# Designed miniproteins, single chains, part 18

Each design is a single chain, and the fold is of that chain. pLDDT is the mean over its residues in the fold that is shown.

## One batch from the design tools (miniprotein)

Design m593
Fold by ESMFold2-Fast:
Formats: structure tokens, sequence, C-alpha cells
Structure m593 (fold): chain A 65 residues (1-65)
């Protein structure tokens, strides 16, 4: 839901760098706390590098689901 997406962003904010990227483990931990399940395909599509996730890309993918 939109509320869970906002909570994901809030919880992942401390781990999100200036480029809008966060470590994959931090994103998954934030999602668990937000009660949000991230589909494997969305996580893969949002990867910006090994072990890194683009938060803007992830948010867009999850908002379209």
Amino acid sequence: SAEQLRELGRLAAPATDVNGEAPEEAVLAAAERAGLEIPAEALEAARSGPGRVGMGRLGNLLALA
C-alpha cells in the first residue's frame, strides 16, 4: 500500500546515500519492519549494482504493482 511504501522509505532513509541508493540488506530489513513484501523481480529490476538498490526505481516499481 502507499502507507507501507512511505514507511519503507522512512525506515531505509538512514541507509540511503546521496545518490538514492541503499544496501540491499538494509532495504530488505526496512521492508520487513514496514510489513511490505518486495517481489524478487522488483528487487532485481531496482538493483543499481551488486548489493545495491536504487530507492527511486524500487518505489516506482512497487507503486505500479
Scores: mean pLDDT 81

Design m594
Fold by ESMFold2-Fast:
Structure m594 (fold): chain A 61 residues (1-61)
Amino acid sequence: MSIEEKLEELRKRLEEAKTAEEVQEVIDEAVNFGRENELSEEEQKRLQELIVEGYEKLDAL
């Protein structure tokens, strides 16, 4: 899976997540993906925005 495909997968999983556990799993995977892969500035920004949205969704549940 490419970096682009993984970012799209994480975004879709976050949008489909209905429980705090599911949201936390997406956040954890996003954080680990960013640590394990060298991302471009654009990709890093998209990943960071996803993580922030994940925490906002978790807080709203």
Scores: mean pLDDT 82

Design m595
Fold by ESMFold2-Fast:
Parts: C-alpha cells; sequence; structure tokens
Structure m595 (fold): chain A 79 residues (1-79)
C-alpha cells in the first residue's frame, strides 16, 4: 500500500539535490511495511556526481492518512 511522501517547509528549504530527495522518497516507499506512527528515521544511499552519499530521512508518519512528511534530510560522503 503506497504512502504519500511529502516535504515539510523546513525540508523544502534544505540545499540538497533532487537526486538526494528522490533517493529518500524511494527508500521510504521500500520500507512502508516497516513504518510505525510518529517520528521515523530512514537510511538511504545515493550516488550524486560520482560521489556516494549516505543519508538519513527524518520524518513523521500518519498511518490513518498514509502520509510520510520528511522534516529533515541529513547527508554525508560514504567513507
Amino acid sequence: MEYEVTFSEAAKAQKVSDAVREAAVEAIKKRESELTEGEQAIPFEVEVDGKRLLGIALGEVDKEKKTFTITRIVVGELL
């Protein structure tokens, strides 16, 4: 069952590439069966401009509305 993934205004204001945002959304969709109500942290990996990035998508889950609102994305280079 597909959740609607959205970004909070704070998350929309973050200077992250569209590829990072798309990878975060894809990771959340792959873990929909594992989602619990409230705050969640979803790890993901993405390659941008030949660099491997490890990210975490932080967000809020509403199971009644079937929504995941990403509140913050954190990314770093995979060492």
Scores: mean pLDDT 80

Design m596
Fold by ESMFold2-Fast:
Structure m596 (fold): chain A 97 residues (1-97)
Amino acid sequence: SAAEERFRKALEAVERAQGLMHLIATMEKSEGTEEGKKRAKELMEMNDQLTDLMKKAKEAVKKGDEKALEEYIKKIVDLMNEFKSKYPQVTFELPEL
């Protein structure tokens, strides 16, 4: 269905974002600065929010709730835009949703 395809594209984008978040958080921690530790924590919090939103989006697909699916995808897009704003170097690595 269109909803399943929409969810699949969101899942692919989220998995790529989470991989980049993990990599950047590891690099931030390796710098040994207080600023780096704070940025790593913020990235882990964004990662956790993406995991929660994807879980909710999956349940919306199972229930056929297309409105709830789009609301969760919008929140995922907003979070990805926040990630790109803080780390502009990832802009070309993440697919559009």
Scores: mean pLDDT 87

Design m597
Fold by ESMFold2-Fast:
Structure m597 (fold): chain A 92 residues (1-92)
Amino acid sequence: ALQAIIDQLDAFIANVDSLSLEQILARLDDIAARLRAAFADDPVSQIHVESQVTVTRMGMEVYRKAGDEEGAREVARRGAMQLRSFLLDRLR
C-alpha cells in the first residue's frame, strides 16, 4: 500500500498552503501511522520514516515558536517531499 501513502503525500504537498498548522500536524500523524503499518515487517525502514517524521515535526515547532507560520509550512512541505522520494525508491 505504498502507492496509497505516496498519493496522500502528493495531496498533502499540493494543499499544505491551504491547511492550518493544526491540520498539517494531524495529516502528518495520519501519514506516520500509515507508514508504521506499511513497514511493520521492515524495522529499519520503519525507524527511518519515523525519524524523518520526527525531524519534520521538530522543524515545524521551531518555526511555530518563532511565529513564522510560513516557515513551518515550508518545513512540512519539504519533509513530505523527502518521505515521498524515499517511498518512490522503495516502490521501484
Scores: mean pLDDT 86

Design m598
Fold by ESMFold2-Fast:
Structure m598 (fold): chain A 108 residues (1-108)
Amino acid sequence: SMEAQLEAIDRLLRLALATGHRTVFGLHARSEEERRLVEAAFERWVAELGAERIAEHETEKGSYVIYRSREGILLVKAWAETEEALRELKEKVTQKLIELGWEEAPDV
């Protein structure tokens, strides 16, 4: 479930902060309910980590935003209208992360 994914990411985020490990966390929402849950979680994480928006992309069928924390952790939130749009969005996110100097992209 989305709630379980959010809990898992929160735990991994705490571990990354505690160990100083640079990492990327990504979430994609498949419904309006999941979008609301992801938005609420990101609002909390962005405020807590002093994260700033470093990249964004928006179309009528989907969007993504990438944030960078003070510690260099990347957070990605994404939304797509369809499974096809989601696949295209994941490819765009992966390419943007590579451009930002990351060899490994999250499974968004």
Scores: mean pLDDT 73

Design m599
Fold by ESMFold2-Fast:
Structure m599 (fold): chain A 83 residues (1-83)
Amino acid sequence: IKTEDLTEKHSSAKLLEERPDSVILDVTFDGKGLKEKKTIISRVTYKDLTVSVKATVEPGETKYLRLTIDFASGKVTVSEVQP
């Protein structure tokens, strides 16, 4: 798995579960060190698949998004979660 943050290094991705037909990832958006409200765009690459997700965070705010990628349908499900 690779994570590419288009807005500095305020995002990270963690692999939670890898299945034959799907993968589950958590993406963390961290507002630490921000001076103002910012929309952070994270590109997550898993094998040959790239998914872009975004979140708007305030200075000092942390948001968590859970992504489920279904390889059979190509469907990406995104939900906001707590760690």
Scores: mean pLDDT 74

Design m600
Fold by ESMFold2-Fast:
Structure m600 (fold): chain A 61 residues (1-61)
Amino acid sequence: SAVDVLEEFRDEERVPVERLTAALRAAGVPAAGLLVQRFDLDGDGFLSREELEALRRALTP
């Protein structure tokens, strides 16, 4: 699931957008590329731990 994918990256300080997008696509997340880009707030091509947590909250009730 998408949550399981995000759990795989829990211990990383910076996650490449391409790697996270590919993993979410494999998990069947709709519009994974657009979703990940929305949470890459500084546009550096990586998600920080805080950005990843925000994405996780968006994917869970």
Scores: mean pLDDT 75

Design m601
Fold by ESMFold2-Fast:
Structure m601 (fold): chain A 108 residues (1-108)
Amino acid sequence: ALEEARARLRALDPRHVVTLFARTDADGRIVFEEGRGYVAGRDADDPAAREAGIERAVAEAEEQVERLRAEGRDPVVAVAEAATGGTAFILVGDTEEALAAARALVAA
């Protein structure tokens, strides 16, 4: 659930929180879309700004999850930290396969 994603993001205390949406197109290909939920630039050093970024990212992920459920999909959510550190991703996949591809992308 999104509560677990929020708890993991708070434990990581990232400088940047990015929502990454992985969806399957009409040809069965997985495409990636970055969301709006992130904290960047000079505000990244402010704990209040980082907390607000986490809340925005979780809210955006929740909106995507509810939209996919309304379409009859079974969306999956995970949190991953980028290999470079300091950036965390909240990942939303429209399938388990799409989520696995998103995890591989952020680990590279």
Scores: mean pLDDT 78

Design m602
Fold by ESMFold2-Fast:
Structure m602 (fold): chain A 100 residues (1-100)
Amino acid sequence: SADELLEQMEKAFEEGNYKEAIELGRKAVEERPDDPEIYRKLAEFLEKMGLPQAALEAYVRALELDPSDEEIWDRARKLAKEVGDEATLKRIEELRAQQA
């Protein structure tokens, strides 16, 4: 299941197998592509791996599916500023304004 894939992803990350962890996360989102929880967990692990651009994209997908998580809005905006992705920052701000 997608949850089992996320558990395997976390284990691979803890073991230092970062490429395997990323591939397992990709498989989890492919199993449940419309589940904001899968994207949120994937984004958190990508951020822990030091992959802020990939984490940003996963957080944005989570927000597009479920805009109700206030912490994800703050995290996504901070990551967009950190990576200098002005286009994504603008998209986040416009998306939030539409969901408010």
Scores: mean pLDDT 81

Design m603
Fold by ESMFold2-Fast:
Structure m603 (fold): chain A 62 residues (1-62)
Amino acid sequence: SAAELRERVARLTRYLQAVAAGDKAAIPEFLALFDEVAPHFSPPLTPEQREALLAGLREAAA
């Protein structure tokens, strides 16, 4: 549903903001939710953009 998708996107944004503020515990939650929401992006992320984002977040998590 649209409302459910909007809630997931809002949560994804909050996790990303937490990571940007230094909360590394939010990274795995962001990654899990991102995979659920990514197919609904408009325009969709390119494979290169997605890989770069995930690699950067995984490096931060390590």
Scores: mean pLDDT 72

Design m604
Fold by ESMFold2-Fast:
Structure m604 (fold): chain A 67 residues (1-67)
Amino acid sequence: GRAGEADAQGAADAAVKGGLGEEGAQRVKNTVLESGADTDGADAAGVMGVATGDVERAIEAAKRHAK
């Protein structure tokens, strides 16, 4: 199913823990919600954010699941 606000917030929280900071985390959250990513896309964005500390890679992961 499509990712909800809680899924997007979870991805953002993971991104903060990965070192992206609040602004990067907010970009990840907005991308998950606006791109129409599903729950797997939100999870992938969170994992990528934590693993890489890179907001652009987290955003790319979310968008991949929106297609």
Scores: mean pLDDT 72

Design m605
Fold by ESMFold2-Fast:
Structure m605 (fold): chain A 90 residues (1-90)
Amino acid sequence: SEAEEFLKKANDYLKKGETYLKMGEDAYRAGNYPMAIFYYELALRYFSKAINYYKKAIELGYTEAIPNLQKAEDLKKRAEKLLDEARKKM
């Protein structure tokens, strides 16, 4: 169904966001703040895409995606905070 396709896209984008968030955290720990900023901005883009597709799936009745939407929103807030912290190191 279209809702299942949106859920799959949301899950794929969430995983990509988590991967880039980790890469950003690794770069930040290494003191490479420009690379941390780059990866945190990528993570934010993917979390925003995940949120958009989770919302579309929920609108089509896939309410089981609500916890996944919450996770994506929480991770986006974390990435925004980490991006702000990395920018302050520049």
Scores: mean pLDDT 92

Design m606
Fold by ESMFold2-Fast:
Structure m606 (fold): chain A 69 residues (1-69)
Amino acid sequence: GPMAERAAASAAAGTRAALAAGDARGKQTIVDSGYLEAEEARKAGDEEGAEAGYAGAQAMRDVLTEAGH
């Protein structure tokens, strides 16, 4: 949905900016934390928050993978 699409776009843009600046420190930890937060949101019944969290974490991981991380 729109929230998940926005979360993915924001996460991808932020990760690319960090990589371009030479500052990708902790991004893998943030991806891992994002998946955990999405799972907790889902357990709490926040499906919209869970979907946005998964989309953001996945987009960040995809950018890191594209950059060789």
Scores: mean pLDDT 77

Design m607
Fold by ESMFold2-Fast:
Structure m607 (fold): chain A 91 residues (1-91)
Amino acid sequence: IRKELEELMKRAEELLERIKRLSKELQQAERNNAPREEILKLRRQLHETLEELLDTLHKIYELSKDAPPELQEEANAFIQRLKQELLNLPR
């Protein structure tokens, strides 16, 4: 359970970093009046990565329900931190 949570948490961190990069690339593309096709590609990649992150966070939450209280608290804090980081992304 701990190893599975650690792997899921690592995956979530990687997905969040990808979302941050794609968000910055999308902002730059929009500012530079990039071709519509490029903007749509970035939006699609961002949407797909967000879906993967949400699925991963859901798996962390479900797995944490069966975990010891200390590990459950760690998982819940992790989920809240990532949600906060998503809310703080530049629009």
Scores: mean pLDDT 83

Design m608
Fold by ESMFold2-Fast:
Structure m608 (fold): chain A 68 residues (1-68)
Amino acid sequence: ASVEELVEKAREILEERGWDPSNPWHRGMALYEANKELGNQADAETVREAGRRLGVPEYIQEEVVLNL
């Protein structure tokens, strides 16, 4: 999955599940679930870049990467 596909899917998941987009952990969980729904195809660097674009703090980006 591309960075753009991950970002779009994560935004969809935040809205669909009623998660708080201002909560950094909800953004991180949406990123994790986006990669899962897209077939777990993104590598660590793609996940980090998508997290950066979504405003996910680096320490939460690393938590998402560790759980890939």
Scores: mean pLDDT 83

Design m609
Fold by ESMFold2-Fast:
Structure m609 (fold): chain A 84 residues (1-84)
Amino acid sequence: MVSKKESIDRATAKMMALYQQALAMQKAGAPQAEVDKLIARAMGVYMGGTGMSAAQAEAMARRMGWDDDQIAALLAGLAEGQAM
């Protein structure tokens, strides 16, 4: 297994890249729902890379008041982050 710091650094870099992509999409006039899903995926990647479980990530998303579509995007990102 990769060291915790390396996993966090890798997940943080991917999260930042996806977040910048979301901001670029918003500037280009993309629908807010699509921007929000990409931000959710970015957060999921970070959570997965830090070793967070799907249950913990879902609980955090619910605490943030996110809808089911955003939670689904978050969990997809989590699976990506866990693979790092």
Scores: mean pLDDT 80

Design m610
Fold by ESMFold2-Fast:
Structure m610 (fold): chain A 100 residues (1-100)
Amino acid sequence: SMAAKAARAAQLRENARKSTLDLADAAEEKYGSKAEEFKKKGDLRLAAQHYEKMAEILRAGAETNLAMGDTEGAKELYEKAREAEEKAREVREEAEEKEE
């Protein structure tokens, strides 16, 4: 029945959203915080690498949410991934300018 399929889809979305929220928090805590620490210390290449890893994890989470039908959760994680990618790019560019 359509109601049973809708209920299963809602449960999968809820489980995916909780899992990806935990994943996003863990990525921000582990990689985002370390990136900020390295940036403050002037270790720009390490900071960029940590933002890049954070973005990779967030994109993987977004793809998982999208596959499970959580389009809103996927959008939130894609936005966070893009922000992390932008930060990584800017910090990497600064590192290259500093070494030249």
Scores: mean pLDDT 82

Design m611
Fold by ESMFold2-Fast:
Structure m611 (fold): chain A 90 residues (1-90)
Amino acid sequence: AADKAVERTIKSLEGFIKILKNAKADKDYIERLENLVKQLKNATEDSEKVRILEETIDLLKEIAKKYPELKYLTDGMIANLNGTLAVLKE
């Protein structure tokens, strides 16, 4: 269950990164998100996955402040990540 939730979250984040690239969002935000996705793919322990997901939520909040027009997408992603965190913390 947890592994499938993390895999779905990775796919959702990769989709969001494509949206940011198409929107020509700041390269620094894109690179930071890509690095967090890479860390999440390589994480083996639930504690590491939780930390990376919490850092990703913080970055999504920063992106929402910089790009208010993307807030609907960032809020949706944050909800998805919180769902995965709930599964990992069980």
Scores: mean pLDDT 85

Design m612
Fold by ESMFold2-Fast:
Structure m612 (fold): chain A 64 residues (1-64)
Amino acid sequence: VDPVEVARALGVIYATLLAKYEKDKLSEEEIQKEIDRFVELLSPLGPEAVEAAREAINEVLKKY
């Protein structure tokens, strides 16, 4: 299993849930802190995995 692809998939799922359930309840600063916290939890998978998750999250959030 490729940790980069796992991190990307987790990022998509996380961002979709954040956009649907929390976006209207949290400020932009709080949303950014939640994203930073989430990608920090993925740091054991390596820097490429962290970057892939962050990119996936940003791509999903741009569509909402």
Scores: mean pLDDT 79

Design m613
Fold by ESMFold2-Fast:
Structure m613 (fold): chain A 100 residues (1-100)
Amino acid sequence: AAAERARRAAIREAVARVVGAVLRQIGDLISEALAENKDIRDWKEFAKILTPRSEELNKKLVEVLKEFEERLEALENDPSATVADIEALTEETLKRIEEI
């Protein structure tokens, strides 16, 4: 019971941390585009700059997130999986997102 609750808490924390890293990457992409294009006041022109950058980021994120989801589900369904195993997968996934 206690070990199962700790494991479920670790899974929720893993998802929260990975989502946070994804949101940071999106925020950084927007901030960089705005910093490079300070004179743009037309949202249509800004969208033309942001769209290809967003599509490239999305392709890379989808690959990392799909692998994270599949591996996290495997750990969730493995009764021998520990909090340390979930934390190791989380750290590996966060590193991969930061390397995008």
Scores: mean pLDDT 83

Design m614
Fold by ESMFold2-Fast:
Structure m614 (fold): chain A 94 residues (1-94)
Amino acid sequence: DEREEIVRALQEVYGVPEERARRIAEALVNRDVERLRELAEEALREGRLDLARGLLEAAAMLELDARKDSLSDEELRALQAARAAEIAARLAAA
């Protein structure tokens, strides 16, 4: 089960409780970009910068994948660069 593998990985990498890992895994499996961003905001407020980075990067990758058929290669590259810059700025501000 993909969700259970993600839960295990999140607990091993970030040391988050099982309940939180399960919520993150659910958002990832459902490709819920907005939920991942909400979970990242919670991580930022807690000072969990590594977890926040991981969640924001996952959200950005899912957004790019969802839009790959509707955007040009140039627009996709611009969006990827914009998201990378936003993530760096948010982590620096936290």
Scores: mean pLDDT 86

Design m615
Fold by ESMFold2-Fast:
Formats: sequence, C-alpha cells, structure tokens
Structure m615 (fold): chain A 100 residues (1-100)
Amino acid sequence: SAIEEIEKIIEETIKRIEEALKKGASDEEILKIAEEGLKKIYKIAKENNIPFEEFKKLLEEFTKRVVEVLKKYGRYETAKKVAELVVEVLIEYEEEYKKK
C-alpha cells in the first residue's frame, strides 16, 4: 500500500531526526532530514494519486510527531520552520491535485 509506504517514511524520518538531535546536529541538518522525508512522501503520494484529504492527514501526523520531538529537545524555531515547510508542500499538492 502507498499509504503504508508513506507511514514507514514518516517513521524513518522521525527516527533520523531524533538520532541527529541526540548527536547535537545543527538546525540546518534537522531541516534537511525533514525536507528529504517530505520529498519522498510527496513523490509516493503523487505517483499513487493519493487524494488531497488523505495526504493532508498524513502530513498533519508527520508535523505533529516532528514538532513534539523538536520541542522535547528545545528546538522551537526549527519546529516552526518544519511546520512552514509542510504548509508549502500541502499547497503544492493541492494545486497539482486540482489540475487533474
């Protein structure tokens, strides 16, 4: 299932972010990991024609979990930037979905 593949990428991305935070990674490195995960999620969703509402739900779960991890490590500014990246990805996906 494409949804199961996306859920696996969400889990792997969160794990990579937490491991990087434990090693004292920069905010830039954390943002890069989040962006790479989002790009993979977007590609799978687009290739499998996942409905916008379902895609939105998956990204809301991603955002919630990433923000919780970043807040645990005191990375509030990075959490805000990740949320902003997710909003941009959602807008792009909605526009692509409506053009079909």
Scores: mean pLDDT 87

Design m616
Fold by ESMFold2-Fast:
Structure m616 (fold): chain A 58 residues (1-58)
Amino acid sequence: MIEGTVEGTTATFTGGFKPGQKVSYTDVDGRTVTVTVGADGTFSLDISRLGSEPVLSP
């Protein structure tokens, strides 16, 4: 369900996400990081900082 492109260590995800939707993951330091989907329905995150799979909030 998630379409993504990786460039360097940054992954950009597109797939009809709702603008303002929250995406959360646990980073390598065990901290919860939240990213907001942009007005164009995309979001980006640094995959080198991922400690868990990202999860979209409804």
Scores: mean pLDDT 70

Design m617
Fold by ESMFold2-Fast:
Structure m617 (fold): chain A 58 residues (1-58)
Amino acid sequence: HMETRVVTPEEAEALLPQAHPAFKDSIRAAVERARAEGRPVTLTMKDGKIVGAGLLPA
């Protein structure tokens, strides 16, 4: 089961330890970009684990 959650860059960073190792680098890159642009992070979760991250569409 997949779900989407919108969080602050700070909250997304705090959730990084719960992410699958394969996705940590991409999630970190999304968090850094969101922080630099002052935008929220969109997290994609599957079965309670973070499997993706991005910025909200403009």
Scores: mean pLDDT 75

Design m618
Fold by ESMFold2-Fast:
Structure m618 (fold): chain A 71 residues (1-71)
Amino acid sequence: EQPTAEEIRAAGERGAEIAESLGHLEAAERVRELAERAAEVAADPEKTRALLEEAQKVVDEAVEEYKKKLE
């Protein structure tokens, strides 16, 4: 199923909210930026996938930084 631009933006907002909840405001902004770019190319599944994978990496890095902060 091909995600719509609206679905891509919604997924990006959820990822950004996770990063914000962990105190990583810059990561949240980056996730929103990548999701918006993915939404702009939503008709190209390969480009959309690459941008969404990059956004997921940003969220994963924010989670890892948060774990280090708990140490």
Scores: mean pLDDT 78

Design m619
Fold by ESMFold2-Fast:
Structure m619 (fold): chain A 65 residues (1-65)
Amino acid sequence: SAAEREARFLANLRAVSAELAAEAEKQGASPEIITALRNAANAPTLADVRAHLAEAQRLLDEQRG
C-alpha cells in the first residue's frame, strides 16, 4: 500500500540520517550539528526529517565545517 511505501521511505531516511550523524561525529563536527542529525534520525514524519536536516545544513554553513 501507499502507507507501507511511505513508512519504508521514512524509515530509510531516518537510517541515512543516523549514518550521517555517526559520520559527522567521526569527522569532529560540532555537538549542535550532530544533535540536528540525530533529531532527523528520530523524527516521526518526512517533514520533520527535512526540517532537522535543513537545520544541520544551516549549522554547517554557519560553522563552515
Scores: mean pLDDT 86

Design m620
Fold by ESMFold2-Fast:
Structure m620 (fold): chain A 77 residues (1-77)
Amino acid sequence: SKEEKWSKLSDEELREFYEILKELLKENPLVVEHYEKILEEGISEEDKKLAIKLALSFGTESVEELAEAVAKAILGK
């Protein structure tokens, strides 16, 4: 199931998700700074749970698709 797939999300996959988000949202410096802080301080269990919830709500199959869906939601398209 999609829930089982996302429950196995690794810390490395989570880092990749934030790196893709930073690139997609690079025109928004406040958002980029926020994601850089998450990457520098270490990804919390709360951040991981939020990413999993977003992946399930958007129906995404990969961290690349999740990053694109989140970026579109933030940009309003």
Scores: mean pLDDT 80

Design m621
Fold by ESMFold2-Fast:
Structure m621 (fold): chain A 96 residues (1-96)
Amino acid sequence: AEELGKKGYEAGKKGLETAKTPIQRAAGLAGYRGGKAGLEGAKKAKGEKQKALAKAGGLGGYAGGKLALTAKTAEQATGGAIAGIGGEIDGLLALK
């Protein structure tokens, strides 16, 4: 969870910085935010449900960040944005 959150955060940040289109920037931002939320959730998660949410957050952030860097089509970049947003929601829920 923590490792996946870190990978998503770094990949999303790099994707946001290198993005040339609005949808690539959206995927990068979502991956950055999802990875960050999953990472913070993993550090603060106290119960099994919160740990599972932090892992889901890290996975979504990683998928979003990876697609921000590797997407060749608008559809792939959109998938990255959706995955990153889902990761942010799950990671933030892990903090509650």
Scores: mean pLDDT 75

Design m622
Fold by ESMFold2-Fast:
Structure m622 (fold): chain A 76 residues (1-76)
Amino acid sequence: SKEEAEEHYKEGLRKYEEGEELYKKGKYREALDKYQEAIDHFEKALELDPEHEEARENLVKVEANLIKAAVEVAVP
């Protein structure tokens, strides 16, 4: 339902904000975990409401930030 999509979207935003805070502190592995959780929630929101433009836009942003965090973790 659209109500369930909205709840997943809100949870995705919370996880994304947590990930951003961790990234700013240099905790890249922890940020990566939070970004992956945010992606899961935004994808679920889009599964329930494919027209949810904010979920789609935030999904793209989180995916870009996940790549940045992954690069930081992968470089020895």
Scores: mean pLDDT 88

Design m623
Fold by ESMFold2-Fast:
Structure m623 (fold): chain A 92 residues (1-92)
Amino acid sequence: SSAKEGREFIERVAELLREGRRDEAIELAVEEAAKLIGLEDEEEKEKAIEFVREGKSYEEIVKEYGEKVGLVAELARHIVELAEEVLRIKEE
């Protein structure tokens, strides 16, 4: 089921964050975001990973690399933030 797959995915990202593997968590989030948005170019995916790590704004990314890279980076940030919140709730 899509809901179960989404939950399992967020839990994998949260586990990477718990282990201090933040870079891998970001890479996983960008890969999933790229699939959902339809970003297929590997160099653009690598740039989205860099931009998420650097905390670049959506507006800055869109100006430099276009809307798809901007959307992928923004969605990946939201995935990581959701995983951080899931981890926080589980640690209560």
Scores: mean pLDDT 86

Design m624
Fold by ESMFold2-Fast:
Structure m624 (fold): chain A 71 residues (1-71)
Amino acid sequence: MLTPEELEEILRELQKEKGTNSVTFEEFLEALKKRGKELPEEFEKALKELAEKNNGKLSTREVVDLYEELL
């Protein structure tokens, strides 16, 4: 099970590696897979919709808030 704190840490590390304050949905999924983490199906769908609404980009705050809302 992924905690909101672990989710935020993964996003921050990915953003630091890219040198940007946002990540794409695909980059985020690859980062999770590399770390052996999986998302609940409902959260993955909601994240994809959020990314599409934001021109393919995810901010750490929006992702964490969405995850906490669905738990």
Scores: mean pLDDT 77

Design m625
Fold by ESMFold2-Fast:
Structure m625 (fold): chain A 76 residues (1-76)
Amino acid sequence: GTLNTEEALIALQQRLGPSWQKLFRLFDKDGNGELNASELEHARKTLLSLADKDGDGQLSAGELNKLVSALSQLFP
């Protein structure tokens, strides 16, 4: 199946653990602890650019695994 932005963010939170805090702060531009509509749109575009290798605008489970690996390397 494919993941929407919210599902992908939840999966990233579960799989990145403490590193999720760094990623969340990257998308949470106003620092209020929540993602507004503009921040969610920015997160969606960023996640698709990192993981969507086939250009279909959606994330598969395999693309999510690649994204987790890439983000774990980016946020050591």
Scores: mean pLDDT 66

Design m626
Fold by ESMFold2-Fast:
Structure m626 (fold): chain A 56 residues (1-56)
Amino acid sequence: AMQEKLERMRKVGEETYRKILEAKKEYYTNNTPESREKLDKVIKEANEKALEAAKE
């Protein structure tokens, strides 16, 4: 049970990590309100996916 949960969390973490890095690069390159909103959305989605993967 725990092993399956950890594996799901790892896969979600890898996927969301890449999306966050891409959004960060866009934000730091352009430094616009639009790119900041995009970064915030990606982080929020990453947190939601992590919580979902970590559910009992």
Scores: mean pLDDT 77

Design m627
Fold by ESMFold2-Fast:
Structure m627 (fold): chain A 94 residues (1-94)
Amino acid sequence: SMAAVEEAKEIKEEAEKKLKELLEKANQSTTVDEIQEVKKEALELIKEKSKQLDELVAQYPNDEEIKKIKEEFEKLAKETYIQIEDKLSQLQAS
């Protein structure tokens, strides 16, 4: 349904905005403890938004657009998490 696709897009857009803010916070962090807190917050956000998208996929199992939105979100979430991990590694190496 178009309404369910729009809901999935809104979940993804909100999640992308929050992940960007968390990545910016990680980039501004000066301690390992600060980046570890950002990492925890990012994992909790990813878990919450993945669950919301999974619920939409379960309600509309034949909607390929919702599945695509979920896959695009999972890719972005993974890429963002890797960037946060990279920042943690850089700070630990310094």
Scores: mean pLDDT 88

